# Designed miniproteins, single chains, part 34

Each design is a single chain, and the fold is of that chain. pLDDT is the mean over its residues in the fold that is shown.

## One batch from the design tools (miniprotein)

Design m1156
Fold by ESMFold2-Fast:
Structure m1156 (fold): chain A 71 residues (1-71)
Amino acid sequence: SLYEKVLKEIEELKREGEELIEVSPEEAIRVAEKALELLRLFKKVAPPELLPELEKLEEEIEEIKKRAEEA
């Protein structure tokens, strides 16, 4: 489904961002920002049952961005 594809893409961007923190903090920030943009757009159209999962994912990606900014 479209929802599964979008969620998978956000999760892949999250993983990439996390892996980049120690190698390229600036790139980690850019990837995290892309993930947040996609996630925020998805939250506007996602079914209500997915919102708790998306909010948790948003917090995790924001934490990755913060860690990269502090590196």
Scores: mean pLDDT 85

Design m1157
Fold by ESMFold2-Fast:
Order: C-alpha cells, then structure tokens, then sequence
Structure m1157 (fold): chain A 92 residues (1-92)
C-alpha cells in the first residue's frame, strides 16, 4: 500500500535519498534517449515535473503528512507512465 511506503520513506532518510537519486537518474536517461527528437522538450518538462512530484512526496512523508505524500506519489506514478510512453515513441 502507498500509505505504508510513504510512512517508511518518512522514517528512513537513507531510503528516501536513494529513491530520489534513482528517479533523477531515470529522468536523465529518458531525456538522453529522446535528445534531438521532436519529443525532447516535452520529455524534459515531464522529467522535471516527475522529480518535483517525488521530492514533494518525500518532503510530505518526512513531515508526517501521509495523505499528501500518497497524493504526490500517485502524481509521480502518472508522470512516470507518460514519460515512459513518450520515450518509447521517441526511440521507435
């Protein structure tokens, strides 16, 4: 459940930092994959929004606002799915 994940991230600073670094690396790879294609600007925008959503989710979790953290994680999931779809189209 996302609530349990949010509570864990709020208590485990090392895990939260690893999740953020992983998302930042995936976002960078997504931008590189579509570099020079017509999708570059849209992927850059989504990558930035994804990183920001995860950052806000972690911050809310650390503050004990589990509901807000879950909402930001759901937004991050939607952004990640759209980013993956665009990268797949840009590489094809």
Amino acid sequence: ELREAAELLGRDEELAERVLKHVEELAKKAVEAVKGTPLEKEVEKLAKELIEAVRKAVEAAREGDVEKAVEYFKKAEELAKELARLVKEGVA
Scores: mean pLDDT 81

Design m1158
Fold by ESMFold2-Fast:
Structure m1158 (fold): chain A 72 residues (1-72)
Amino acid sequence: EAEALEAQAAELRRRGEELTKQGDDLIAQANSDPSRREELLSKGNQLRAKGDAAFDEGAAYEAAAARLRAAA
């Protein structure tokens, strides 16, 4: 069902946005806190990578939903 795939894509996009925001916040903190810089950069980069993966998965679900709608 295209609607189910679209709902999954929307959820993955939301998760990706939240993870990317958290990652960006940690990277910004790393620039302001030299004592924790390495730890904060590592965590921030990991969260951004997880966010990117969620966006990629969401895009795949959107493509699948578009194919189902085109077939109708």
Scores: mean pLDDT 84

Design m1159
Fold by ESMFold2-Fast:
Structure m1159 (fold): chain A 105 residues (1-105)
Amino acid sequence: GSLFDEALKLYREGKKAYENGDYETAAKLFVQAAELFEQYGKLAEKDKSYFGAWLAYRQASHAYRLAAEAYEKLGDVETAEKYRQKADELSNKADKYFEKWKKAL
């Protein structure tokens, strides 16, 4: 959907910023991408689209991990730890929806 496509665009822009050493821009873009993936995941949950929820939360988790890496490069260890924790929570949530999806097959 459009939210997922917007998140992918921000995620790719964040990767380019990170590769260019622009960690401040990368961190912002990865957080924005993760928030849009989370929104998509919540909509997928409501619609009982377990595959969509799994995919979205997995992508959100990955984007938050990259945001944490960018904050670590900036020396902001506290913010990096915050986003690593959020990534772990979303990874666990993704696993939950993966199990629900498998049982629905």
Scores: mean pLDDT 91

Design m1160
Fold by ESMFold2-Fast:
Structure m1160 (fold): chain A 101 residues (1-101)
Amino acid sequence: EEIAKIARDLVERFRPADWPEDAPVMFVVEKTPETEPLIGRRGLVGPGVALYLQRHGTPVASEEEANELAKDPNKIVFALRYEDGKLVLGAGETYEEALAA
């Protein structure tokens, strides 16, 4: 419950004002031993991931911005979205890969 609130607050804080509420919120993060294993995976946002994105994630306002930043091979795209009322994370080397995870 508390974890779900933290993740929701993260999404609401970084979502651009005119975005649809069901639109994914995108972050770009460093490729590290911690984040690299998440590439191509989708799962529920836990406290560790939420705190990591809050501290180290770069929020992006568009698919274009996410893909431009992800041209750096040391960067990964994270997509946060609601599925059945749960906040889930997909990770990939591009916007499309993160959503397809």
Scores: mean pLDDT 70

Design m1161
Fold by ESMFold2-Fast:
Structure m1161 (fold): chain A 86 residues (1-86)
Amino acid sequence: KQEVIDLEAEATLVLIRLAILKNYVENHELSDEEIAQLEKEVDRLRAEGDAIVARLKTVDPELAAQVQAELDGAIEEVRKLIEEKK
């Protein structure tokens, strides 16, 4: 299924971007401006991830549930780390 392959690729890219943000937050002291920018980027990635999961639910609901759990976990982890830097 080409659509499933494309959606898995899109989800993987969102997860990679979240991993990059996590690594950045862990390894840097952050200004209030940087924290605000990072929060906006995480919100953007959440919206992108939710849109991908919504599309996956129409073609592969089991995979959609797995991807949703992975995205939720990754976003929660990055948000927690950002909050700890405040």
Scores: mean pLDDT 87

Design m1162
Fold by ESMFold2-Fast:
Structure m1162 (fold): chain A 91 residues (1-91)
Amino acid sequence: SPPPVTSQMIDDLGNNFDRDVDQNSHMSDQDVSNAVKSTMDDFMRMHPDTSVSQVQQLGNTVSDVLDRHGYFSASRNVRNYVNQLVQQRQS
């Protein structure tokens, strides 16, 4: 079985994402938003035991990175995507 998701894993993903955004400063909000959604989907696929609270923590971590880099529309899109994922898991 895959190891359980930890706060450290989410923090590490956030740090890696911050570095990636820094290296790709000319990406559009839409491109960044799509890349984040794909990264989150991949993370959840690799960690099927990810809880609702961990999905929210992951979403908040990457959204905060986007806000720091001025990708406000991408940050909003990611927060909306997280809300959809949470709703699907609670339904």
Scores: mean pLDDT 81

Design m1163
Fold by ESMFold2-Fast:
Structure m1163 (fold): chain A 78 residues (1-78)
Amino acid sequence: MEHLDKAKELLVKNLPAEDAAEVEAAVDEAKKALKEGDTELANKIIQSLINFAKQAIKLGLISEEVGKKAIEELEKAL
């Protein structure tokens, strides 16, 4: 949970509003899955967020420094 919250903060602060809202919803869904014991669903959502963060760096939506920190936090949540 702590690593998901850190990743959410980093991404939401630094992304455009529409992308930030999508990330927030995805993190909340992953947290719900973890609370319900659905680790398979949670890991699937976290992996999609990692892939999104990598793509956001490539597209220049977020800096490489911030994006890499967010990816590290997401990987710790797996």
Scores: mean pLDDT 85

Design m1164
Fold by ESMFold2-Fast:
Structure m1164 (fold): chain A 86 residues (1-86)
Amino acid sequence: LYRPGPLLRELLRATGFTAETYTMDEILRGLFRYAEREGLFGSGENAGIVDTRDSPLGRLFGVDRFRTTDVAGIEAAIRAHSTPAA
Protein backbone atom coordinates (compact mmCIF):
# COMPACT_ATOMS: atom_id res chain seq x y z
CA LEU A 1 0.00 0.00 0.00
CA TYR A 2 1.08 3.57 -0.69
CA ARG A 3 0.24 6.85 1.04
CA PRO A 4 0.03 9.59 -1.64
CA GLY A 5 2.13 12.74 -1.33
CA PRO A 6 0.40 16.13 -1.72
CA LEU A 7 0.40 16.34 -5.55
CA LEU A 8 -0.69 12.73 -6.10
CA ARG A 9 -3.37 13.03 -3.37
CA GLU A 10 -4.76 16.18 -5.09
CA LEU A 11 -5.04 14.35 -8.43
CA LEU A 12 -6.69 11.29 -6.84
CA ARG A 13 -9.20 13.45 -4.91
CA ALA A 14 -10.13 15.19 -8.18
CA THR A 15 -11.35 11.77 -9.43
CA GLY A 16 -13.27 10.93 -6.22
CA PHE A 17 -10.50 8.89 -4.52
CA THR A 18 -10.50 9.98 -0.86
CA ALA A 19 -8.79 7.08 0.97
CA GLU A 20 -5.59 7.53 3.04
CA THR A 21 -3.72 4.64 1.34
CA TYR A 22 -4.00 2.88 -2.04
CA THR A 23 -2.59 -0.09 -3.96
CA MET A 24 -0.52 0.69 -7.06
CA ASP A 25 -3.45 -0.51 -9.23
CA GLU A 26 -5.85 1.90 -7.47
CA ILE A 27 -3.45 4.82 -8.03
CA LEU A 28 -3.06 3.88 -11.71
CA ARG A 29 -6.86 3.70 -12.06
CA GLY A 30 -7.26 7.14 -10.47
CA LEU A 31 -4.58 8.75 -12.63
CA PHE A 32 -5.96 7.27 -15.87
CA ARG A 33 -9.47 8.40 -14.85
CA TYR A 34 -8.04 11.90 -14.36
CA ALA A 35 -6.36 11.80 -17.79
CA GLU A 36 -9.60 10.61 -19.45
CA ARG A 37 -11.67 13.31 -17.69
CA GLU A 38 -9.24 16.04 -18.83
CA GLY A 39 -9.03 14.68 -22.40
CA LEU A 40 -5.30 13.95 -22.22
CA PHE A 41 -5.27 10.62 -24.12
CA GLY A 42 -3.89 10.64 -27.66
CA SER A 43 -5.66 9.21 -30.70
CA GLY A 44 -4.63 7.70 -34.03
CA GLU A 45 -0.82 7.44 -34.22
CA ASN A 46 -0.68 8.85 -30.65
CA ALA A 47 -2.98 6.15 -29.22
CA GLY A 48 -1.54 4.96 -25.91
CA ILE A 49 0.19 8.31 -25.25
CA VAL A 50 -0.92 10.70 -22.47
CA ASP A 51 -0.24 14.41 -23.11
CA THR A 52 0.61 15.98 -19.74
CA ARG A 53 1.56 19.49 -20.90
CA ASP A 54 0.06 22.26 -18.73
CA SER A 55 -1.55 19.71 -16.37
CA PRO A 56 -0.92 18.48 -12.81
CA LEU A 57 0.08 15.13 -14.37
CA GLY A 58 3.01 16.95 -16.02
CA ARG A 59 4.16 18.08 -12.58
CA LEU A 60 3.74 14.55 -11.18
CA PHE A 61 5.69 12.79 -13.99
CA GLY A 62 8.09 15.64 -14.84
CA VAL A 63 7.43 15.11 -18.56
CA ASP A 64 5.18 16.56 -21.28
CA ARG A 65 3.97 13.10 -22.39
CA PHE A 66 4.24 9.40 -21.50
CA ARG A 67 3.18 6.04 -22.98
CA THR A 68 0.55 4.00 -21.10
CA THR A 69 2.74 0.93 -21.76
CA ASP A 70 5.71 2.47 -19.85
CA VAL A 71 4.64 0.66 -16.67
CA ALA A 72 8.09 0.93 -15.03
CA GLY A 73 8.32 4.70 -15.60
CA ILE A 74 4.75 5.32 -14.43
CA GLU A 75 5.24 3.22 -11.27
CA ALA A 76 8.57 4.96 -10.54
CA ALA A 77 6.87 8.39 -10.71
CA ILE A 78 4.07 7.20 -8.40
CA ARG A 79 6.61 5.84 -5.89
CA ALA A 80 8.53 9.16 -6.03
CA HIS A 81 5.32 10.99 -5.02
CA SER A 82 4.15 8.53 -2.35
CA THR A 83 5.35 6.77 0.80
CA PRO A 84 5.12 2.99 1.31
CA ALA A 85 2.47 2.18 3.95
CA ALA A 86 2.59 -0.97 6.13
Scores: mean pLDDT 78

Design m1165
Fold by ESMFold2-Fast:
Structure m1165 (fold): chain A 70 residues (1-70)
Amino acid sequence: MYHSMEVLADAVFNTVLKQNPDMPEEEIEEEKKRMKEALEKSKRKIEESREEVLTPALLESEKKVAEQLK
């Protein structure tokens, strides 16, 4: 998954580069870095969401909230 997302990002980035050859290298580096950070954040959020939804931890969390409201 992680590698596949990076490969896709690189493919998109290369396409943008070919269409914008006049863009300064420093600006290209900044955009690439920003895209990587967005991908990392998205990946982490998806993993956290998936684990919480699919694990019994969600059931335990609901029980704890119910006890707290007592």
Scores: mean pLDDT 65

Design m1166
Fold by ESMFold2-Fast:
Structure m1166 (fold): chain A 65 residues (1-65)
Amino acid sequence: ARPDDRALAQAARAAGVSRAAVERALDVFQGGGTGKEAMAVLEAAGASPEQAERALAGLAASGGL
């Protein structure tokens, strides 16, 4: 299931990127992409690897992955 607005906003804050960047990373996952590919989307938006990993872990814990 897609994460709710609050989970997306929390992930965006954790990664230091826009909510639109988090939504693009989720679209990669839902299109059959890997976690590495989703992290690359967040990193292209300005997240560090550590921030991207944290954001994806938070989304997974929220049932968003």
Scores: mean pLDDT 76

Design m1167
Fold by ESMFold2-Fast:
Structure m1167 (fold): chain A 65 residues (1-65)
Amino acid sequence: ALTLEERRAAIEVVNIVFRGVKEGKSLDEILAEVERVLDRHGLPPALRERFIAGAKRLYEHLKAE
């Protein structure tokens, strides 16, 4: 299970992807914002990779419908 800080980071990542898609941002632009959020929350590399993979999957889902 995720800690409270990890869950807060996950919520911010989801919000960044949804907002970025609505604003017409590229995946690269969205991932740059995601990386900054994960860095601020101090997540370990393995969790950062998982969150980035999740952000990519969410982006593709929102674009495909």
Scores: mean pLDDT 82

Design m1168
Fold by ESMFold2-Fast:
Structure m1168 (fold): chain A 71 residues (1-71)
Amino acid sequence: APSAAELLLQGFEALNAGDLEAAIRYLEAALAADPRSPFAADILHTLARLYEQLGDLARAAEYRARAEAAA
């Protein structure tokens, strides 16, 4: 299975390509692989922003709240 670091890198590559759905999948997988990562709050904030861009305001709000709780 890919490492949390590999999944995070693929998530950023998807963001650079404008593939928001792929970015979400890789970032959610990275968070699941290492939920206590020092980057967890940053990943959660990024997921909130991506869901907002896709119009899923409810999921965006959930990820934002989780990001604040993870700090």
Scores: mean pLDDT 84

Design m1169
Fold by ESMFold2-Fast:
Structure m1169 (fold): chain A 72 residues (1-72)
Amino acid sequence: MLSPLDVVNAIERAARAATGELTSREELEKALEDLERAKKWIEENLAGTEVAEKLLALLDEIEAEIRKKLEE
C-alpha cells in the first residue's frame, strides 16, 4: 500500500525524469513504474473528483515525456 508521501515522491521522480534531471534508462524505467503506481493510487483514493481528473491528465503528460526520452 502506498502512503501519500510515497505518491508525492513518485510524482517528483517522474517530473525529474521528464525534465531531463534523471537520464539513465534504469532511472527512467523506475520513474515510469513509480508513476503507474501513483496513478493507480489517485484512481483508488480520489476517484470522481476534479482534482483526480487534473492530476491524471498531468501525469499522462509526464509519462509521455519520459517515454520520449526512452526512445532517444
Scores: mean pLDDT 80

Design m1170
Fold by ESMFold2-Fast:
Structure m1170 (fold): chain A 60 residues (1-60)
Amino acid sequence: MLSEEQLARLEALLRGFIRAHPDDRALNLERVGKALAALGLSLDEATLEALTERLIRRLS
């Protein structure tokens, strides 16, 4: 599970992108994965998908 600080950084990196593409789950999934990698973080596929859905719902 991500810390509050890691989640805040991730949201800051992704907010504009997700708002521009709220209906494109596949594109958002790829972008979330790339943002996690840039932060030195890795998640399993199911956790990555669940996080991506939560971010779309929160940031859209």
Scores: mean pLDDT 80

Design m1171
Fold by ESMFold2-Fast:
Structure m1171 (fold): chain A 83 residues (1-83)
Amino acid sequence: SLEDRVQADIDLAERDADRLRREAASDPRVPDWARQKLDEVREMIARARELVSVDPEKARGLVIEAESQLTLLRMYLHVLRAS
């Protein structure tokens, strides 16, 4: 079902966010804005989880936005570590 697919995507996004948070926590060079953005993304994922059984289309939109933000943060952290 759509709900099952969105739930799986939410679970993947939460794992991605947790991994990036651990990576950011291990590197003091990561600026506060990036840590704040990770917190915002985690709130977005939590909101998607609350909505998935009630409004799966809205939950899908939120997880797509969260994954987009995680991709940008992942790229930023990759460049930071390569520098």
Scores: mean pLDDT 88

Design m1172
Fold by ESMFold2-Fast:
Structure m1172 (fold): chain A 85 residues (1-85)
Amino acid sequence: MTREDHVERVVEELEELEKLFGQDAREALRAAVATAADTQFREFLAMLLDGESLEEIYERLGLTPAQREVAELLYEGWQRYLERK
């Protein structure tokens, strides 16, 4: 799959969360953040939901190149999801 296919899959997953739980995906993700065991992932999601830039997230969390690649996919998927609302 291309990078574009992965971003679109993130959007689809967010839309399914909203559909299945009957609430905004942002609220569902905020609830998930409260229960997350991994501190770095929790901080990433919190910054993403608060509208922080990828550059700020990278600096704050000290992400590796592999983690940045995943973070970019999640960030772009989240932005596209918001645009479709």
Scores: mean pLDDT 73

Design m1173
Fold by ESMFold2-Fast:
Structure m1173 (fold): chain A 81 residues (1-81)
Amino acid sequence: MEKEEREKLIKEARELFLKMAEEMKKAKTSDEKREIRNKYADKVQELVDKGLPAEEVHKMLALMLDYLDGKMSLEEFKKAL
């Protein structure tokens, strides 16, 4: 994969994880959080199918979980993505 295309996929993934984190932070129930995860799962999978590295997905997921668990601020999460 060309470096430019890989960087584009990483940028798109960052936007998806940021939007997912914002929606999950607003969710009040586990059912609402599950629906948000399902909504974004297909979009993330599309990027993986296009060649987004699994390492990048794992990194972004870990950062999002740390943010949602209160181990990281929103600004720290945005900077780390």
Scores: mean pLDDT 81

Design m1174
Fold by ESMFold2-Fast:
Structure m1174 (fold): chain A 78 residues (1-78)
Amino acid sequence: SSYIDLGRQYYSQGNYTLSGDYYRRSGDLYLSQGDIDRAIDSYDRSGDYYRQGGNNDRSLDSYIRSGMLRIQQSVSRF
């Protein structure tokens, strides 16, 4: 995903908030494609990077999205 490449680029520049934005966009894109596992990973990384950037509200939002998808996967297995 080009969003992941941009996220990595901004992370290497120390721009953790923009890195988090691009990983969140990657999560949204994977979710739209039905790739739930990669959406979860992207949202988790988005949350981590927002937290590193001091953006706790956006970090929490990304972690909630990841957590909801994990619950949906667990329920769909039964």
Scores: mean pLDDT 87

Design m1175
Fold by ESMFold2-Fast:
Structure m1175 (fold): chain A 95 residues (1-95)
Amino acid sequence: MTREDLERQGRAFAETVAYVEAMSELKASPEEVRESEEIRKKVEEKAKEILKERPEEVEAMVEAMIALGKRLERKEPALTSEEELEAYRKKLEEE
């Protein structure tokens, strides 16, 4: 993943959080948003307002996604039990 990909994912995550908050504030269910164009448009407009009001929160989510992406690229969690045990053993030896 490039830094640009992670930034894009972070912004999409921030948009998703704002969308969920907009649904909660407007008391709209996921089903109502899916079925009603009118409700969906209101939720989208409210989500955009939330994002404009909280630029620091958006940046924090972007930074969190970048940090998570870098962690996953460097330390993929696809470890076997043997690899986990050996890593744990090495940590105990260094402590």
Scores: mean pLDDT 71

Design m1176
Fold by ESMFold2-Fast:
Structure m1176 (fold): chain A 95 residues (1-95)
Amino acid sequence: SDQELRQQIIDLAEQALEYAERGDVEKALELLQQMRDLASQMSPTLENQILLQTIDDGIRRVEESDDPAKTARLEALTILSMLIGGGNLLKRLGS
């Protein structure tokens, strides 16, 4: 289901954030690519198309960045904010 795919993308985004914060850009990009593959399997709703485009744009920004670890961190946070909401993200990070 889209809800199950969405939860898997959330879990991968949290892992991508952790690897980006450790400076492991290669692993963060691998996880973003896995999220892209899952998002491409979701129903073609406007919300899911925006999610897929956000992930695609995020991967490109990391690859083109002069500070790819910082960019990967920001992109993972952006995706998490879209999926769980900014308020829920702040609560999660504060726990």
Scores: mean pLDDT 85

Design m1177
Fold by ESMFold2-Fast:
Structure m1177 (fold): chain A 94 residues (1-94)
Amino acid sequence: MEEFKEKVLAELEKTGELNEQQRKDAEKTVELLLKALNKELTIEELKEHHRTVYGVPEELLNSLTDEELQEHIKLLAEYTKALMEGKTAAEINA
């Protein structure tokens, strides 16, 4: 678990110097991804993350169905598993 967080932060550092806010946002994202992988992520936690980290408007989040949000959680779990297996984001999106 800690190894995954360190790997994500190391990859971000390769693209430029992280400011304190960018580091905090990255840490929150890693925690969200790990919750999704462990089947602990709720719809409300996903909405809160999109609202606070990505600035997604509440009206847009409220327009999404529970089915669409559950599909997003499933995709986040699959993405996290692939990253832990050593795949890059580019390879996952291929």
Scores: mean pLDDT 71

Design m1178
Fold by ESMFold2-Fast:
Structure m1178 (fold): chain A 103 residues (1-103)
Amino acid sequence: MIELIETDDVEEAVKKAKELVKQGNKAIIVTPTSVADEIYKRLKEEGIKTGLVDGSLPKEQAVTAALVLLAQGNQVVIIGDKDMERAREIAEEVRERAEELGL
């Protein structure tokens, strides 16, 4: 199962993602670009297989990039954007398509 996390707090993102991964779930994190790199580094330090996507890419390209990262075995995918509404829409489409594909 894939869960969405929307936050601008690095510690909250790391804590929630770790809890989901321990339960055997995957996470998609929606966050401002300004904190996305810090969340990515912190999760990798915790030994969590994490991917990072630039949400400002064309929507189809961002969705495809996130799906590829999930298919490669990443337990967490971060979508960083300045437009949180857009990032949320991308994350929801990624979750729906990933579940349909058995990812």
Scores: mean pLDDT 88

Design m1179
Fold by ESMFold2-Fast:
Structure m1179 (fold): chain A 65 residues (1-65)
Amino acid sequence: AALQAQVDADLAALNRELTEEIRKKKEEFEKSGNKDPLEVSRFIGEVLRRIGDALDAGFAALKAA
């Protein structure tokens, strides 16, 4: 019920944030001509970490319920 609605809202917000962040970062790389594989890899790692954190939070909430 309420917990599920909150989790769904949080995931939707994260999805929206990540989509916009990826779009802006892609534009920045294209605009600067910066194709440094290390910067790209670091950005991908940051995105994956945020996804992992969201999943961990979701599972923790489900365990507490």
Scores: mean pLDDT 72

Design m1180
Fold by ESMFold2-Fast:
Structure m1180 (fold): chain A 72 residues (1-72)
Amino acid sequence: RSPEEILRGARELAAMLAAAGLLRAAAQYLTKESDIMRDDGYDEAAEALRRAAEALAAGDVTGALKILEEAI
């Protein structure tokens, strides 16, 4: 999958999980995707996913989704 496809999918899933109140699950998912993208050499996508995970862990859903959107 391309980095753009991963970031788009991550944004959609993070929005759905956040709407359900599952912020911890959303942050964990983004952290896992960040690690995978970094291993594949997509450092910019990995950093965006990591920053979005930190925002979700802090309760900033809007900020997290914006980080992912701007990385696409």
Scores: mean pLDDT 82

Design m1181
Fold by ESMFold2-Fast:
Structure m1181 (fold): chain A 87 residues (1-87)
Amino acid sequence: MPAVPPEVAAEFRARVAELAAPLADILERYAAGEPLSPAEREALLALAREIAELLLEALRRAGWPEEVLEELRERLERVLAEEAAQL
């Protein structure tokens, strides 16, 4: 698999930071192992879905095969669906 070009990685990081900024407090509490409300968990799941789409786009721009990206998408969607079911 090809490495992600520095420019693509930089754009990905900037967009992730922009999406995560409004949820910084929830992310800190999650990382600390603190309990989250259902609404806060749903907000983190929504963030994770957006980050997953940005990751797949970055990997596609890096030249990753569509077959591998589709497998990764299915795996990410399954994990996110399992987490959503626990709300």
Scores: mean pLDDT 81

Design m1182
Fold by ESMFold2-Fast:
Structure m1182 (fold): chain A 71 residues (1-71)
Amino acid sequence: VEELLKKAREAAERGDIDETALNVMKVAEELGFSVSEITALALRVVGDMLEGNKERVEEILKELEEKAKKK
C-alpha cells in the first residue's frame, strides 16, 4: 500500500492522470473498497487533476493513507 501511494503521488506531481488514477484504484482495492467506491474515487482523481486541483488530489491520497493505518 505504501509503495502504491508513493507511485500515485509521483504520478500526480508529474501530471500523469492515468498512472495516478491506476495507483489510487490499486490502493483502494487493497483497502477493501467496493467496485463502485473504487470507480467513484478514480473519477474524482481524474476530474481534480484535469482541473489542476492539486489540493484535492493530495486530500484523497492522505485519506487513503489514514485508512491504511487503521487496518
Scores: mean pLDDT 80

Design m1183
Fold by ESMFold2-Fast:
Structure m1183 (fold): chain A 66 residues (1-66)
Amino acid sequence: MEEIRKLTDEKIEEWRKKFGTSPLAEAGIQALRTVGDHHIAENVPLEETRETLDGIIRQFESRLKA
């Protein structure tokens, strides 16, 4: 649980540093937070959580760079 929260927070901080606080960037942050909270509630393994968060990052990153 603590590891998932820490991983999610680290991914959000790297996202914020890279993309700032535009509405689309904030949507990405909300998606990361929502998934992190859901995975904590469902006791999802850390490795599965990392893959899911990285997938979300890739999806939003392609939209933010376009």
Scores: mean pLDDT 77

Design m1184
Fold by ESMFold2-Fast:
Structure m1184 (fold): chain A 64 residues (1-64)
Amino acid sequence: MSALEALREAKPEYSDEEAERLVAGARTLLASGLSVEQVAALLSKQGGLSPEGARRVAEAVAAE
């Protein structure tokens, strides 16, 4: 809930499917042992999120 909402706030132009795929990718990266900061950096560079938006999404996923 919170992670998907954070991503929709960061990139409202993305479809729900694209937003869910980015959130799922972030969960997989955290499960693989990447830090919240590393996941946020990847979301910013590859997901097109702002650094602030990417951090909010990564923190929300980590809190789940």
Scores: mean pLDDT 78

Design m1185
Fold by ESMFold2-Fast:
Structure m1185 (fold): chain A 61 residues (1-61)
Amino acid sequence: SMEDEIFALLGRLSAEQRDRFWAEAARIDAELRAKYAGKPEERRREASRRYLELLRQILAE
């Protein structure tokens, strides 16, 4: 699942990469809360997709 892949990729991050991920994730969360107000399921699915993309991007650096 996307959640399993996110968990696995999180485990591959260095401490610095993890700090960067959580900082960027906070920005994504704020953006998606605004865009999907009243639509928590759609917000969750989009958040998972954005987190996965971000994790792959950080690891590809």
Scores: mean pLDDT 86

Design m1186
Fold by ESMFold2-Fast:
Structure m1186 (fold): chain A 71 residues (1-71)
Amino acid sequence: SGVDELRKLAAELEKQGRLLDAMITKARAEFEEGNYEKAIALLEEAGRQFPERKKLIESEKKVLEGQAKIR
């Protein structure tokens, strides 16, 4: 499934030290499973760990929030 592929991608990104990309990918996987609150919490945690990337993370959060309202 697409969720399994996202989880495998997140694990690979984490092994490569691409921690922010891994956290964003984990958030997308949680969202696709219907765990909306957990997905947003992961993005908020990413924003705390990577404040220099806050604008990128806020954009990802807004995309998921918009998709949740349509679904």
Scores: mean pLDDT 82

Design m1187
Fold by ESMFold2-Fast:
Structure m1187 (fold): chain A 66 residues (1-66)
Amino acid sequence: EWRKVAEEARAIADELETEAKNLEKQSEIYRKNGDFEKAKELERKATILWVAANLVRAGADFLESL
């Protein structure tokens, strides 16, 4: 049943968002220490994870609409 798949997809999206938030926190620490290149790298990775989470969540919403 696609509703169960949607629930699992949302759980995955939640995990991706949690990892993105952790990378954002690490990026802030590197910025405070003056390591702007490392901070930028972590920020880019966090952005990719946020995009992935949004796509997974949109897919879950689509499945529930069926």
Scores: mean pLDDT 87

Design m1188
Fold by ESMFold2-Fast:
Structure m1188 (fold): chain A 87 residues (1-87)
Amino acid sequence: MLDIEIERSMLVMSASVMVQSAKTKKLPQEIIETARQLLDAINNGDYDKAIELAEKLAKLLAEVGDDDGAKFAKSLAKRIRELKEKE
């Protein structure tokens, strides 16, 4: 359905923004790699893996003091769960 397609597209864009933000902020390679894996998992429709990676990304961002990034990653995990429930 159109609404599910829009939500999926928005999640892909959000994960892409996380990758770009991590690179721009020069965050540790583990964070950049985790964000890339999250983007790949969403693109592949592997929502269980995407949720785990989003939660991992939130923890890693909190550890480096990127509180805004950590909140965004937690919001992403919630949105991925909601999309999984709708499909």
Scores: mean pLDDT 82

Design m1189
Fold by ESMFold2-Fast:
Structure m1189 (fold): chain A 80 residues (1-80)
Amino acid sequence: MDEEIDRAVVEIALAVQIAVERSTGGDPALLASLEKALDAVHAGDYETARRYLEQALAIDPTNKVLRNALKLVDRLIERR
């Protein structure tokens, strides 16, 4: 269980890092969604994390890291 949470946090953190590295001063909406998703996962609010990851993926639909993070969060929700 903790491994899945840690993996989701790492995947979301990696997505934030990639978004920042691709453009200094990247898309503020994408970065805000990713930061809120990280905060939600840390708070154990996986439904809120999923919502923000879906918003981030709508902005960057080709981002495989975001898709992986969504799959991890979905598994955390389903196990409840």
Scores: mean pLDDT 73

Design m1190
Fold by ESMFold2-Fast:
Structure m1190 (fold): chain A 75 residues (1-75)
Amino acid sequence: SSDDIMSSIGDIINVASHLVPQYRDQLQQRWDQRDIDGMIQIIRQMAQQSTDPVIQQTLQTIYDRMQQYQGQLSS
């Protein structure tokens, strides 16, 4: 259901916020607005700005999963 997908998105956003705490407030703001496109844009920016290859790869995985959830909500 869309509620289950939104719960999964919330969990993913929480993980991303712990990986890069400086983006926590921006991600929370987009989550409060249910702005999935905005959350995806922020995660992409986090991945592009990361200098740690492990964090960058983790954020890329989160980005791919967020796009998958967005696709499921749009179908």
Scores: mean pLDDT 85

Design m1191
Fold by ESMFold2-Fast:
Structure m1191 (fold): chain A 73 residues (1-73)
Amino acid sequence: SKSEADILFNSKKYVEAAKAYLKDDPNDAEVVGLAALAYEQAKQTDLAAKAYERVLELKPNLSGTKTKLEELK
């Protein structure tokens, strides 16, 4: 669940948190954004970029997410 993923994120288990977020709700832009942030904290740049691209598919008008994706290039 998102709550389990939140606990993992707060425990700094970032890769586990990202996977948990994506498994629980892959169609919620907020949840996918949390997965992207978790991958970014884990320095998993390719996975973070893929998750940010998914956020923009779900919610295209997020300028902050666009900036993050450009920075990860």
Scores: mean pLDDT 82

